# Ledger of designs, part 84: designed miniproteins, single chains, continued (2)

Each design is a single chain, and the fold is of that chain. pLDDT is the mean over its residues in the fold that is shown.

## One batch from the design tools (miniprotein)

Design m6898
Fold by ESMFold2-Fast:
Structure m6898 (fold): chain A 63 residues (1-63)
Amino acid sequence: SEDELIRAIALRDFREAAPDADEALLERIGQASVKDPRLAREALRALLAGDEAGALALADQGL
């Protein structure tokens, strides 16, 4: 589906941006990007700043 393609592309890009991040968290951010790409970007920014808890909370808002 188109949603699966959007998620897969986002997940690839997020893995390149945050290679040391937890894969399950990146998958949640990727899933959030299907519904709310801006929220997913904010979650990724939090993750890159070292705020894993904040990133998770933001990603969960998109689900």
Scores: mean pLDDT 77

Design m6899
Fold by ESMFold2-Fast:
Structure m6899 (fold): chain A 74 residues (1-74)
Amino acid sequence: SMVEAIADAVADSIKAMDEPEVTVLVVAPTKEDGLKAVELAAKKAGYEIVEISVREETLGGKKRYLTSARLRKV
């Protein structure tokens, strides 16, 4: 699924950074998909969500949802 693909890519990036805290930004066509992707990525990488927010943006003439999260390594 798109959620799983985004989550895998984000989790791989988090693991590659190997930082105690990271900020991630996910762009998705729906709020639900963005939130689920961040939650799944954090779980896969062994991080917890400290802060999470979603905002609506127009990117290239299309509505998108930007999920920003601060994650902490468990």
Scores: mean pLDDT 87

Design m6900
Fold by ESMFold2-Fast:
Structure m6900 (fold): chain A 91 residues (1-91)
Amino acid sequence: MLYSVSLYNESGEKLVSVNANRDKGLVLALTRMGIVEASKFEKKLTVEVKASTLEGAKEMAEEIKKDLEQMGLKVVSVEEYGTTVKIEVER
């Protein structure tokens, strides 16, 4: 299964993109690092989670939501479209 996670700022500029084939744990670890770094400079972020299936994207998005909450970030919205889950967060 392919996984792709992208981080965007409020203006829709892509800050970080993480892609891996089959290694969900690696994508989660790299995404966590990207969020930590981006949140130092950006008050609001969009996390876009893509997978080969919507179910796969939702499972990865739930893990990312847990990481965001543990980092003290607020999840303000979650949207599903196609095989993508979009999470909006603020510091």
Scores: mean pLDDT 80

Design m6901
Fold by ESMFold2-Fast:
Structure m6901 (fold): chain A 80 residues (1-80)
Amino acid sequence: SEEDYLKELVDKYFEDAKKRFKEAKTIEQIRDILAEYNIRLNYLESKAKELGFDDLVNYIRKKRLELEEEAWKKIEEMKK
């Protein structure tokens, strides 16, 4: 289904972003990665909303918050 396809893309982007955070060597790289995947996930959230996939919209919002938390956790780790 369209909903399943979009959820697969969300999961792929989330896992890709997490992998790139692990490989990042600078705070600037982490911010750039976060910005890139926030744009991608925002597009998917908008698409899910247009299609009426309310549960998927909420899922994407949770993933975006988790991604933000992972990024800032990594940034704080690199400062110390």
Scores: mean pLDDT 88

Design m6902
Fold by ESMFold2-Fast:
Structure m6902 (fold): chain A 58 residues (1-58)
Amino acid sequence: GPVEGRVAEAELRAAGVDPAEVVRLYRAGDWEGLRRLGEEHGVSWRGLAAAARVLLES
């Protein structure tokens, strides 16, 4: 829901990750892009994918 979307966005921003970029890569099915973004910011690609799913379901 909207609360979960706001929490996911805040967590991504706190990690230095742009939520819009995470959603873009997830929608494109670019798992290597998500892995690279995660490695750059110290976040699991699975965590980024989960956050994107929450944002898209909000």
Scores: mean pLDDT 81

Design m6903
Fold by ESMFold2-Fast:
Structure m6903 (fold): chain A 63 residues (1-63)
Amino acid sequence: MTRNPELRELFLREVEATLELMKAAIDLRYNPSPEARRRFEEAAERTRRLAAELAAAEAAARA
């Protein structure tokens, strides 16, 4: 029985999404274009979804 392999995987995916968000934020700051803003918004939405999924999985694991 693995204790939290799925939680670890979700956490790693959330970290990856956060890195993409940071990259998009930097691109938007140094190159404020409609395309950069769209990429930032997409990355922010993806990060929020993964964070919510991770939080739900952590809550389920504690139940």
Scores: mean pLDDT 79

Design m6904
Fold by ESMFold2-Fast:
Structure m6904 (fold): chain A 110 residues (1-110)
Amino acid sequence: MSLDERIEAAKELNDIFLENLYKKALKEGVPEEKAKEKLKEIKEIFDQLLSAIKNGDIEAAEEKLKQLEEKLEEWAEEYRKQGKDELADDLLAYAEKIKEMAKELIALVK
């Protein structure tokens, strides 16, 4: 599989993960508008991460991965304080999946 094919597969997997997070957020009582806003922000950072990897900009890719992880940890803490523990756990699980995926893709361009 080419790097471009792996990046497209990563985008498709990310869309599935974000759809699952959206459904969990709604189930846990997050307003639809707020859930859409936060998930759009996650998607935009992830797309920037993939763009950096595609361009061979490893430093930018690592910075975007860190930004994404920090935002997911911040939102997980926010929702845990609201008693939305399952959503918080799913956000942290998503962060680990994205980190693994990004590291595998970065290894292909080194």
Scores: mean pLDDT 87

Design m6905
Fold by ESMFold2-Fast:
Structure m6905 (fold): chain A 91 residues (1-91)
Amino acid sequence: SKKEFEEAFKKFAEAVRELGKELYEASKLVKSPELEKLGQETSEKLTELGKKAWEAVEAGDYEKAVEVFKEGLELIEETRKRLRELVEKAK
């Protein structure tokens, strides 16, 4: 439903903001080519997911848009795990 879409979008937007903050803070503490690449690749993937969600909304497919945002949340969690591993290795 449209309400489920709005709730999923808010969760996704909040998760993106928090991830961005964590990546920025990590980049200040550790200079790593792997960390920089992770940030770039994740930004590109999240942008593509946002585009797919928008295309679904334009088609009236709010269920598909919610699915895309859930995929985005999974990507964010995977990225957070990789970020923690890279920071640990850089010690």
Scores: mean pLDDT 84

Design m6906
Fold by ESMFold2-Fast:
Structure m6906 (fold): chain A 95 residues (1-95)
Amino acid sequence: DPAALLAAAREALAKGDAALKAGDYETAAEHYSRAIELLRRLPRPDLELLARALENLAEALKKLGKDKEAAYYLGEAYDLRGEHEKAKEYFEKAK
């Protein structure tokens, strides 16, 4: 169960990375969102991997002009890394 979820999350991350490099930002955002959902379902989520997935989702969203959504996910990524002041700045930008 957890191993299958992690494998599926890694596959979604790889597909997101490929789409982002190809300039397919909508497809990248879809794959990163799936990876984040799968990682959050793990009983012991890898917070660093989750933070990187959130940062990559935010990058794709910025490319799509979705700046407030991108700021929200960047805030979550910084918060997961323990950078609470930086997270607060991005949550303010997401308003």
Scores: mean pLDDT 88

Design m6907
Fold by ESMFold2-Fast:
Parts: structure tokens; C-alpha cells; sequence
Structure m6907 (fold): chain A 95 residues (1-95)
């Protein structure tokens, strides 16, 4: 159950990153945010395969989701709103 929630959170953050990258590809601040969030998603994946704790995985996913949410909140449009909702849902799963 907990592992399924973390897997879903990673999926939601990944989808939010993809939406921001596709819709706002020319925005340097968005690019910097999506790169940083992607690094935290990679950290969560590495922790999972190397036997890191659930708390360490949650913290990495939480940071990824927070970065995406903050970036999305600075933007206007349906893609930004969708990315923000995905990030908010991911945060609920890791809290």
C-alpha cells in the first residue's frame, strides 16, 4: 500500500514535469525547475533499488513535487494548472 502510493507519486510528478517541459520549453526558469525535480525523481528511484528507507524516498519525491508545484504556480494556462494539480496530488501521497 505505501509502496504503491510512492510509485503513484513518482508517476504524477513525472507527468507534471513532462507537461511543463512540453508547454513551457523556452522558459529558462521552468527548465531549471524541471531539471532539479527530475534529479530528485532519479534520487528516489536510486534509493528504491539500493535499499533506501521509505522516509528517504518520500523526502526525495516530496522535494520533486514541491519544485514542480512552485514552478507551475508562476505560470498561466491549462497545462500549468494541470501540472500543479498533479504535483499537489503527489504531495498528498507522500505526506
Amino acid sequence: EEEEKLEKAAELVGEAISLLDKAFAKDRKVLEATVEASMYLIKAAVLKVTGGSLEEIKEALKKAAEIVLEAAKTLEGEEAERAAKLAEEALKLVE
Scores: mean pLDDT 85

Design m6908
Fold by ESMFold2-Fast:
Structure m6908 (fold): chain A 104 residues (1-104)
Amino acid sequence: MYTEEQKQFAYYLAEVLSKHPLLSEEDRQRLAEIAKELEKYKSDKPLPHQELFDGALRLAEKVLGDKVVPLETFLEHVWLALHFLGASDEFIARFSQALDLLGV
């Protein structure tokens, strides 16, 4: 069973990625639908380690440039960036659990 915190993180990921220009319109629409389903878990406060995730997202964007990529490829680059930035094993596990909620 997923915790409320895991659903909050999944909502944040879906919302951010649904607007991302490096993802296809089809992937963005799918993520926007998931975000709508998870909207009740929206946090009014920054999530634990949100800045670390935002940093990893920016690093992945810089590595990929202007190239539109499949969602799975984008998420692999975010995962590598998290490891490069020194994310804890616990945070990597939470990220993976959030991806399961996104159907990746």
Scores: mean pLDDT 80

Design m6909
Fold by ESMFold2-Fast:
Structure m6909 (fold): chain A 55 residues (1-55)
Amino acid sequence: SDELEEIRSLVEMASLEAKHKGPKEVVYIEESDIKGAKKRILEAYEQGNLVRLKE
């Protein structure tokens, strides 16, 4: 849950940054794979892509 909270926080930060610049792509993270999502979020952030959690 704490790890999921961290991931959600990172997704929000990346989303805000991407909204400011206009993202080229949206990357969706599956909840079953959230532990690996942190790396994907950071990679998407660096590439200027938006990240969202599937709910």
Scores: mean pLDDT 67

Design m6910
Fold by ESMFold2-Fast:
Structure m6910 (fold): chain A 75 residues (1-75)
Amino acid sequence: MSPEQIFRTIAETLQETKGLSEEEAEEIARKLTGADSLANLKTLLGADSEQTRAIADAIAAGDEEALRREISSLP
């Protein structure tokens, strides 16, 4: 996946599954695609170490379906 596709997938999934506004979802997606992305997964979305790894692995693999599934599973 391109960085733009990762950003879009995260933002859309957060809007659909967490009830976030477009502005809130885009801000979180930006933080999750930045330098501190893994730390921000835990802090902003309550991801545990297993969930953080699964999301990182989906991004690294370019697996959009896995990324959507993992983000949807977050509290």
Scores: mean pLDDT 75

Design m6911
Fold by ESMFold2-Fast:
Structure m6911 (fold): chain A 114 residues (1-114)
Amino acid sequence: MDKLLEEIKALMDQLGQIISQIVKSLEEQGLTEEAEQIRKVADEAAGLFWLMYEYGQRSVKVIERMIAKNEELIALLKKLKPSASPETQELIDQAIAINERIIALLKELKRLQE
């Protein structure tokens, strides 16, 4: 279990850095509302991970909530991608790939809790 949580933490840290770059780039393009929406969903996902990592809240329900938030973030990133610059589109593709890896590891973690 600890190895899965450490792998998810490393991916969450990497995702946070890329999301910060995406948000900044979108704000520079004048897409301020879209940037704020991405930040909000990413912060909610990070908060759910913190409940699992720091507070040991690793119930199936908490894991499912985090999976749902990461899926919501992927959907939002896909929706916003056509409006972004080519450089920001590359960051969005990286963020989607990392989110998909996080979801896969969360599904493994869920199996260990069931």
Scores: mean pLDDT 87

Design m6912
Fold by ESMFold2-Fast:
Structure m6912 (fold): chain A 72 residues (1-72)
Amino acid sequence: VQIPIGLSGEIDLSNQGITSIPDHLYAPGLTSLNLSGNNLTSIPLGFQAPDLKELDLSGNKLTSLPSHISSL
């Protein structure tokens, strides 16, 4: 499953079987993103959401930065 482009406001994409985030996802105006319960193994460096206030990555398969993500 691919994440749609043009995200804004509050988006719930939990439990969708998402395996990756697009490398060039620029989402100005996205304020809340719920990605919990997916199959993410990493967050790409090209993901930019400058207005993001809430990010939920719980229940994914992230292997590299679990404590860093919990601070978001």
Scores: mean pLDDT 68

Design m6913
Fold by ESMFold2-Fast:
Structure m6913 (fold): chain A 69 residues (1-69)
Amino acid sequence: SKKKEAEKKLEELGKKFNLENVEAAREDAKSWSIEKLEEIAKGAYEWDKKMGELKKAILEVVKYEKEEE
């Protein structure tokens, strides 16, 4: 499923970076609307390719969680 694929990518990126930062960003993202999540994810991807990939993965996981309820 798309959610499982996004979660796996996030786990791999989290191991490469700092997992605490990943979890903190994910909690913040849960407070945002789906529309805002898509806007931020697009901006994050273009900001810095390496950091943008991590932020986009976090926001995509949160988005799929919100859509699934």
Scores: mean pLDDT 66

Design m6914
Fold by ESMFold2-Fast:
Structure m6914 (fold): chain A 65 residues (1-65)
Amino acid sequence: LTQEQLNEIALALVKMIVGIGKAAKEPKEAAEFAKKVYEKLLKKTELSEETKKEIEELIEEMEKL
């Protein structure tokens, strides 16, 4: 996997979690799960600053719902 592919996969995973959380009407629970996934990703790989920002913004939006 390239760094670009890792960034795309990480963002896609978080978007999927957020999407499911919105559909299920459980945004706060989805945000907590997304945070755990994001923390695990950061331990295994270096994500671009742009990807980190986009992921963090998605999680923050879910926390506010």
Scores: mean pLDDT 81

Design m6915
Fold by ESMFold2-Fast:
Structure m6915 (fold): chain A 60 residues (1-60)
Amino acid sequence: SRARLEEEIRRLEAQYEKNRETNPFVAAKILERLAELYRELGADPSAVRRYEEEANRIIG
């Protein structure tokens, strides 16, 4: 359901902030999952692309 997806997104955003300095690979995986969840929610394609591009920048 939408509410469960939104709650998972909120949790992953918190985990991203925790990991972005100390574990870039984990942060990149979180961004990939966020992109997937935003796509499931029918969010703006630009928001999905933003997360996907950021993950690609971290992993290379």
Scores: mean pLDDT 80

Design m6916
Fold by ESMFold2-Fast:
Structure m6916 (fold): chain A 74 residues (1-74)
Amino acid sequence: ELEEKLKKYEELYKKAKPIVEKALLDSGASEEEAKKAVEEAFKELITNQPELFEDEKKEDDALKRLVVLAFEKV
């Protein structure tokens, strides 16, 4: 079960990272700032709301929260 959750975290990260980074770059962040913000936001999301990664139907909600958290980091 834990290994399956880790795979879902990695899959979401791979899908979300380019989308969120592009949004941050379009908002004036540097490439390095965008990358760090996404990584920090993802770690925070995993720590505080691991339930968002339990169901594929929650993928869109997880992405929306990741975007909000990443923008708070820049």
Scores: mean pLDDT 75

Design m6917
Fold by ESMFold2-Fast:
Structure m6917 (fold): chain A 78 residues (1-78)
Amino acid sequence: MKANADELEKEGNDFYNSGDYKSAGTLFEQAGKLYLQAGDYKSASEMYKKSSDAYKKAGDFKKSEELYKKSVQLDKLA
């Protein structure tokens, strides 16, 4: 589970660096879900923050806000 999350995070970084913010946001969100399922609240929070930033850069402000709120909630559990 964590190894798969690490791979999704790596792919998300690759898309983010290439300017494909929508794909990056999707991959970071998926990585965050896998970290959360693994009980890794710190990594999950970090992924949701990265996903939020990526969606904001993609123009999806609603999705960005939802993911940022999730990251803040996870920070309380870390």
Scores: mean pLDDT 84

Design m6918
Fold by ESMFold2-Fast:
Structure m6918 (fold): chain A 100 residues (1-100)
Amino acid sequence: SKTQLSELAGAGMLAAADAVLYHAKEVAKNGDKEKAKKVAEILIQGAQLITQLAKLSPQASLEALDKLEEAAKILSKVDPEAGEEALKKVEEGREYVLKL
C-alpha cells in the first residue's frame, strides 16, 4: 500500500541521515579534511534523494534534513567550504518539502 511504502521510505531516509551524522561526528574528532569532503558529498547526494522522496513522507523528510543540517554544521568546522555547500543543499531540500 502507499502507506506501507511511505513508512519504509521514511525509515530509510532517517537511517541514512543518522549514518551521515554519525560519520560527520567521527570525522570531526580527527579533523580529517579529505574525509570531511567525502562525507559532505554523500550528504549532498542524500539530501537530493530525500528531497525526491519527500512526497512519500514529508515529516520524515524534514526530520532527516534536520539531521543532515546538524551533520553539515559539524563538517563546516573541519572544512568550511564543503560544510557550506552541504548546508545549502539541505536548505534547498527543506524549502521544497515545506512547499508540498
Scores: mean pLDDT 89

Design m6919
Fold by ESMFold2-Fast:
Structure m6919 (fold): chain A 70 residues (1-70)
Amino acid sequence: MKITEEQIEEIAKRVPSLSKKQVKEIIEKALEISDLLLELTEEQLKEIAKEMGVSVSTVLKVVVLALELS
């Protein structure tokens, strides 16, 4: 999946608790675990949340927005 800088900016705008860099890092970590963001398990989302120091709901919101923009 190719995610553009413009898509990352739009996601960051809709998730104001995160910086653009944090949005990019969440997406990169998600893609390292699964090439298809749609197939991420709840356990995988929890691991990303732990590594990023954010809530699982925040990671899920970023992943859902990335899917909507793709």
Scores: mean pLDDT 78

Design m6920
Fold by ESMFold2-Fast:
Structure m6920 (fold): chain A 81 residues (1-81)
Amino acid sequence: AKEKAEKFAEEVKEEAEKAGMSDKWLENLVKGAEDPFLLSAVYLGAAVTLSAFKSANDPAAEAAEKILEALVETFGEELNR
């Protein structure tokens, strides 16, 4: 879980920066994703963030969507349990 969370962070760092997300936001996301019981909350948090960007017609919505897709691809097995 921890190795997957670190790899996820590296893969989405550029997209997070494009979306205007802070390093602290990414660290908190990775920390939450390391815990299998918090992973659902991390996914919901990412989905809510994406919804907020889309409702605001923010160009960051595309970057947030890619972050959510990467989260599902990396932790799909845990999310489908």
Scores: mean pLDDT 66

Design m6921
Fold by ESMFold2-Fast:
Structure m6921 (fold): chain A 70 residues (1-70)
Amino acid sequence: MPKYTAEEIAEKILEIMRKTLEEAIKNGDFKQARALIERLRRLAEQYAKTNPDIAEKVRELIEEAEKLLE
C-alpha cells in the first residue's frame, strides 16, 4: 500500500485533464476546452515552484491543446 508522491499524483491529474480536454475538443465544446486550458496554466504556475519537471509537462499539454483549438 505505497503512498503516491506528489509527482505521481500530478501525472495522474494531467492524464485526466488531457482526456477531458480531448473529449471537449472532440465534442466541439471549445468553451470548456478553453476553461480547462486556463486551469492548466494555473496548475503549471503552481508546480513551477515545487516541481519544474511536472510544470514543463503541463506546459506541453497546454501547447498541444492550443494547437488542437486552431
Scores: mean pLDDT 77

Design m6922
Fold by ESMFold2-Fast:
Structure m6922 (fold): chain A 111 residues (1-111)
Amino acid sequence: SKADFLRALYARLAAALDELAKTLSPENQKLLAQLQEELGRAVEAIINGDEEALRASAERIAEIYRQLKATASADQLAAVNELLYGFIDVASFYAPEIAAALRARLDEILA
């Protein structure tokens, strides 16, 4: 089902973020934990068709990402980007406008 697929995707992303967190400072570990929590909320919002909840999670993801860009190394940020943009690509099949807006916001933060 859509729910099973998205929750399995989240579990893989969460595991990858947990492994990445082991290489980061305590402050950045906290930011990755917050990112993981917001990705979980975004997944449940997609499953439930809750666009308001998804928009709220997207805004919080962008704010966490802005903080990560300020504090993480280029290599660490590249690892986060691979996971986060990969998630956005999947989200685009379910909520294309919200996914595109989040992608554009992350691209702006990266510039």
Scores: mean pLDDT 90

Design m6923
Fold by ESMFold2-Fast:
Structure m6923 (fold): chain A 104 residues (1-104)
Amino acid sequence: SLADARERVAEFELPNGWKGTLTLRRAADGTVEGRLVLENPEKGIKVEVVLRSDAPEGRVRDRLTRILQAIAELIEKGKLPKELRFEVTSDAEADALIAKLEAL
């Protein structure tokens, strides 16, 4: 019921033909599920990141935005594969992923 009432979808475009979709949903148990899909169909790029968190929605959005920025930059530099999927089930795992990506 709360998840159905509190789903948010944001679509955005980045330079050079990149497209993104961010979906934020609050589950019945109070956790937030954030799903980020980042695509560049002309270049054969598809990235999916799923983050499940007890954090406030704005913090989940902030983490996913930082992950997005790092992944897009690293793929453009040839440092990451064009097809990636990350599933993160805690805030600690999300923060560790961000630190790892920003160190590449």
Scores: mean pLDDT 77

Design m6924
Fold by ESMFold2-Fast:
Structure m6924 (fold): chain A 67 residues (1-67)
Amino acid sequence: ESLEELVAFAESLPGVGPTLARLLAQAFGSREALLRFITEAPLATLVAVFGSEERALAARERARALA
């Protein structure tokens, strides 16, 4: 998939705005890698990335449903 497709996918996740979506797309490079990160990372890591526990948990639940 293209970077722009991956950005659009990341932006579809709960709590992910355009800036965070681009950063995640550039950092992980694929939908599979991004979903693996969100499903497998420690909660503290996700809170640091997403900015709150509520957003981190919502993103994780969505990612697990898609994985």
Scores: mean pLDDT 80

Design m6925
Fold by ESMFold2-Fast:
Structure m6925 (fold): chain A 65 residues (1-65)
Amino acid sequence: SPTEDLIAALLAQFRADLEASPDWSREEKLAAADALIETYRPLLSPEQLAALRAGLEALVDEVAA
């Protein structure tokens, strides 16, 4: 679906941003995730926002290693 494609694209871009920003603290990475959620809040359902948030938070923990 267009929404699943959008979420996948946002997660891929966020991964790239995290990999390009190794000096960011975990707090700064989570703040970037929150900013992305707020940007897409009016465009996505609560369930879609929850899925995006879960994916962004997982990437913060995975890419930080």
Scores: mean pLDDT 84

Design m6926
Fold by ESMFold2-Fast:
Structure m6926 (fold): chain A 77 residues (1-77)
Amino acid sequence: SLAEEARAFIAAEREPALAEIRREVAARPVEYTTLSSTGERRSATAGPGEGEARLRELLALREEGLLELAEKADEEA
């Protein structure tokens, strides 16, 4: 099934993706925008640990989306 293929792909890609995230965060600070209580936007630079956490969260959301699409395609087949 597409869901099984997606799970296998995600499992194979997870370790390389995490290693790459660690490498990128160590080499380059992650910039983000914060909002004050008044709605004013300010740029800030994340520490390495915070940048890694954000990228890991994005990876998890990507994996979840791929699984949902594959499972939906299997259900409609």
Scores: mean pLDDT 69

Design m6927
Fold by ESMFold2-Fast:
Structure m6927 (fold): chain A 87 residues (1-87)
Amino acid sequence: EEVEKLREKAIEYLQKALSAAEKGDFETAIKNIEKAIDYLREALKLDPNDEGARKALIFAVKALNYAKDKDFEKAIEYLRQAIEALK
């Protein structure tokens, strides 16, 4: 129940980040990626064996790094992969 709520919040913020990134608002995208990463880290503290959450965290961190480097195409690609990992 608690883990599932954290996963739902991570998906919500990743989707907000993707929407912002697609509009070219990478400042808002970065903020939402950071929030998603926080929720994913909390989910993994409660369930360290959650493979979907682990993959999503790896992809979200990559998306954050590419967004900061202004590589917007790769940032969007990794955001999509992070969302897919949580489904």
Scores: mean pLDDT 88

Design m6928
Fold by ESMFold2-Fast:
Structure m6928 (fold): chain A 56 residues (1-56)
Amino acid sequence: SDLERQLARLRAELERLREKYRSARDDIEKQLRYGVEILAVEGEIVVVERQIARLR
């Protein structure tokens, strides 16, 4: 379904952001930026998961 494809894309994006966050350990500005993006993507994943749960 479209929601499941969206969830897969969001999970892939989250993993990429986590890798960028780990790679930026010595760069506080990059870590803060990636940290905010991680929180936003995690929030969107929860919303999409709840939407999928309502369909099942």
Scores: mean pLDDT 85

Design m6929
Fold by ESMFold2-Fast:
Structure m6929 (fold): chain A 74 residues (1-74)
Amino acid sequence: MSRFQQRSEALARIMEIAAAVYAEAQRRGWSEEEMAARIRAAVDAYLAREFPGDEALREAARTATDSLIAMLRE
């Protein structure tokens, strides 16, 4: 798989994870902090499983995840 394909795939999955956690947070009445922590934990677990040792991808994914969390908190 190409580098671009790996990044596109990771970003799509991160968006799915964030959307799922956001929906659950709204249903459960979780705080913004709890929601953010759950999203980060789920993304970290996904990246560790699918892209172990890819620091560049993990760095890009962290930036994307933080941007999504900021958008969901507003």
Scores: mean pLDDT 78

Design m6930
Fold by ESMFold2-Fast:
Structure m6930 (fold): chain A 95 residues (1-95)
Amino acid sequence: MGPIARLALEKALEVAKKEGDKETAELIEKALEEPEKAKEYLEKALKRAEEKGNKKTAEAVKAALRAVEAEEKGDIAGAVGATLRVIGIGLDLEL
């Protein structure tokens, strides 16, 4: 996993923690610890957040997944855009 996708996951983790979604946060932490399984953990995190109705966390995880996929394809602009989306969600939760 490259630095852009890693930043997206770190910011998605902050969103999950701010919403109090401990189980989704744990799955994002596992994605950071095992980058080779990051997509699997993030897909599980997305389902968890959606099932619990944590809309901000679900959107942050979707954006983090897009950042991972874009960076894997060499789409740096797409990876940056997805990461900025995660950051924007985090800032919205601070206001």
Scores: mean pLDDT 84

Design m6931
Fold by ESMFold2-Fast:
Structure m6931 (fold): chain A 91 residues (1-91)
Amino acid sequence: MQILLAFYDVDTGRVIGVTMADTLEELKKELERLFDIALERGRRIGVLISAPSAEATRRAVEAAIQIAREKGLEVVRLRLEGRTAYLEFRP
């Protein structure tokens, strides 16, 4: 049961990082790590989530929003398409 995370700089289209998580604990650790890397760029951050189910995607989205909020980011865009989600964050 693997959740794919991909982080982008929205303004440049450059990939910041890509990873996979098998558990919610691993997902939270990877979200923390990738948000910390992305925050050094001080720009709009795109996050693509791909999961094995719509429920897993929803849980991953909730975790991403919570961690982003704790780091002073707000959600600007959210698109949910079953097993895939795209989020956009800014400071």
Scores: mean pLDDT 83

Design m6932
Fold by ESMFold2-Fast:
Structure m6932 (fold): chain A 89 residues (1-89)
Amino acid sequence: LSEDELEEIIYEIAKKYNLFLENSKRKIDEEEIIEIPKYNAKIDGRALLEKILSGEIKLPEEVKKAIIEHLLSLSINAGVKQLREAVLA
């Protein structure tokens, strides 16, 4: 998947699961925010990663892996600990 395709998929997931920053009820660190400039959108990256890892968001394995790797490259710290525990478990 290209980066543009990943951003499109992340944006569609954010719409479906209401993961936009403006809809968050908690304080979100800047490191946890995913920006999609094409749509002028900000997404709660921690909530996205947590829902993918819990299985609440159902994705094909290839798409799931690509999104997780993309989120790790953006230094989503809160999700990194949870991902490490999921991989090591």
Scores: mean pLDDT 71

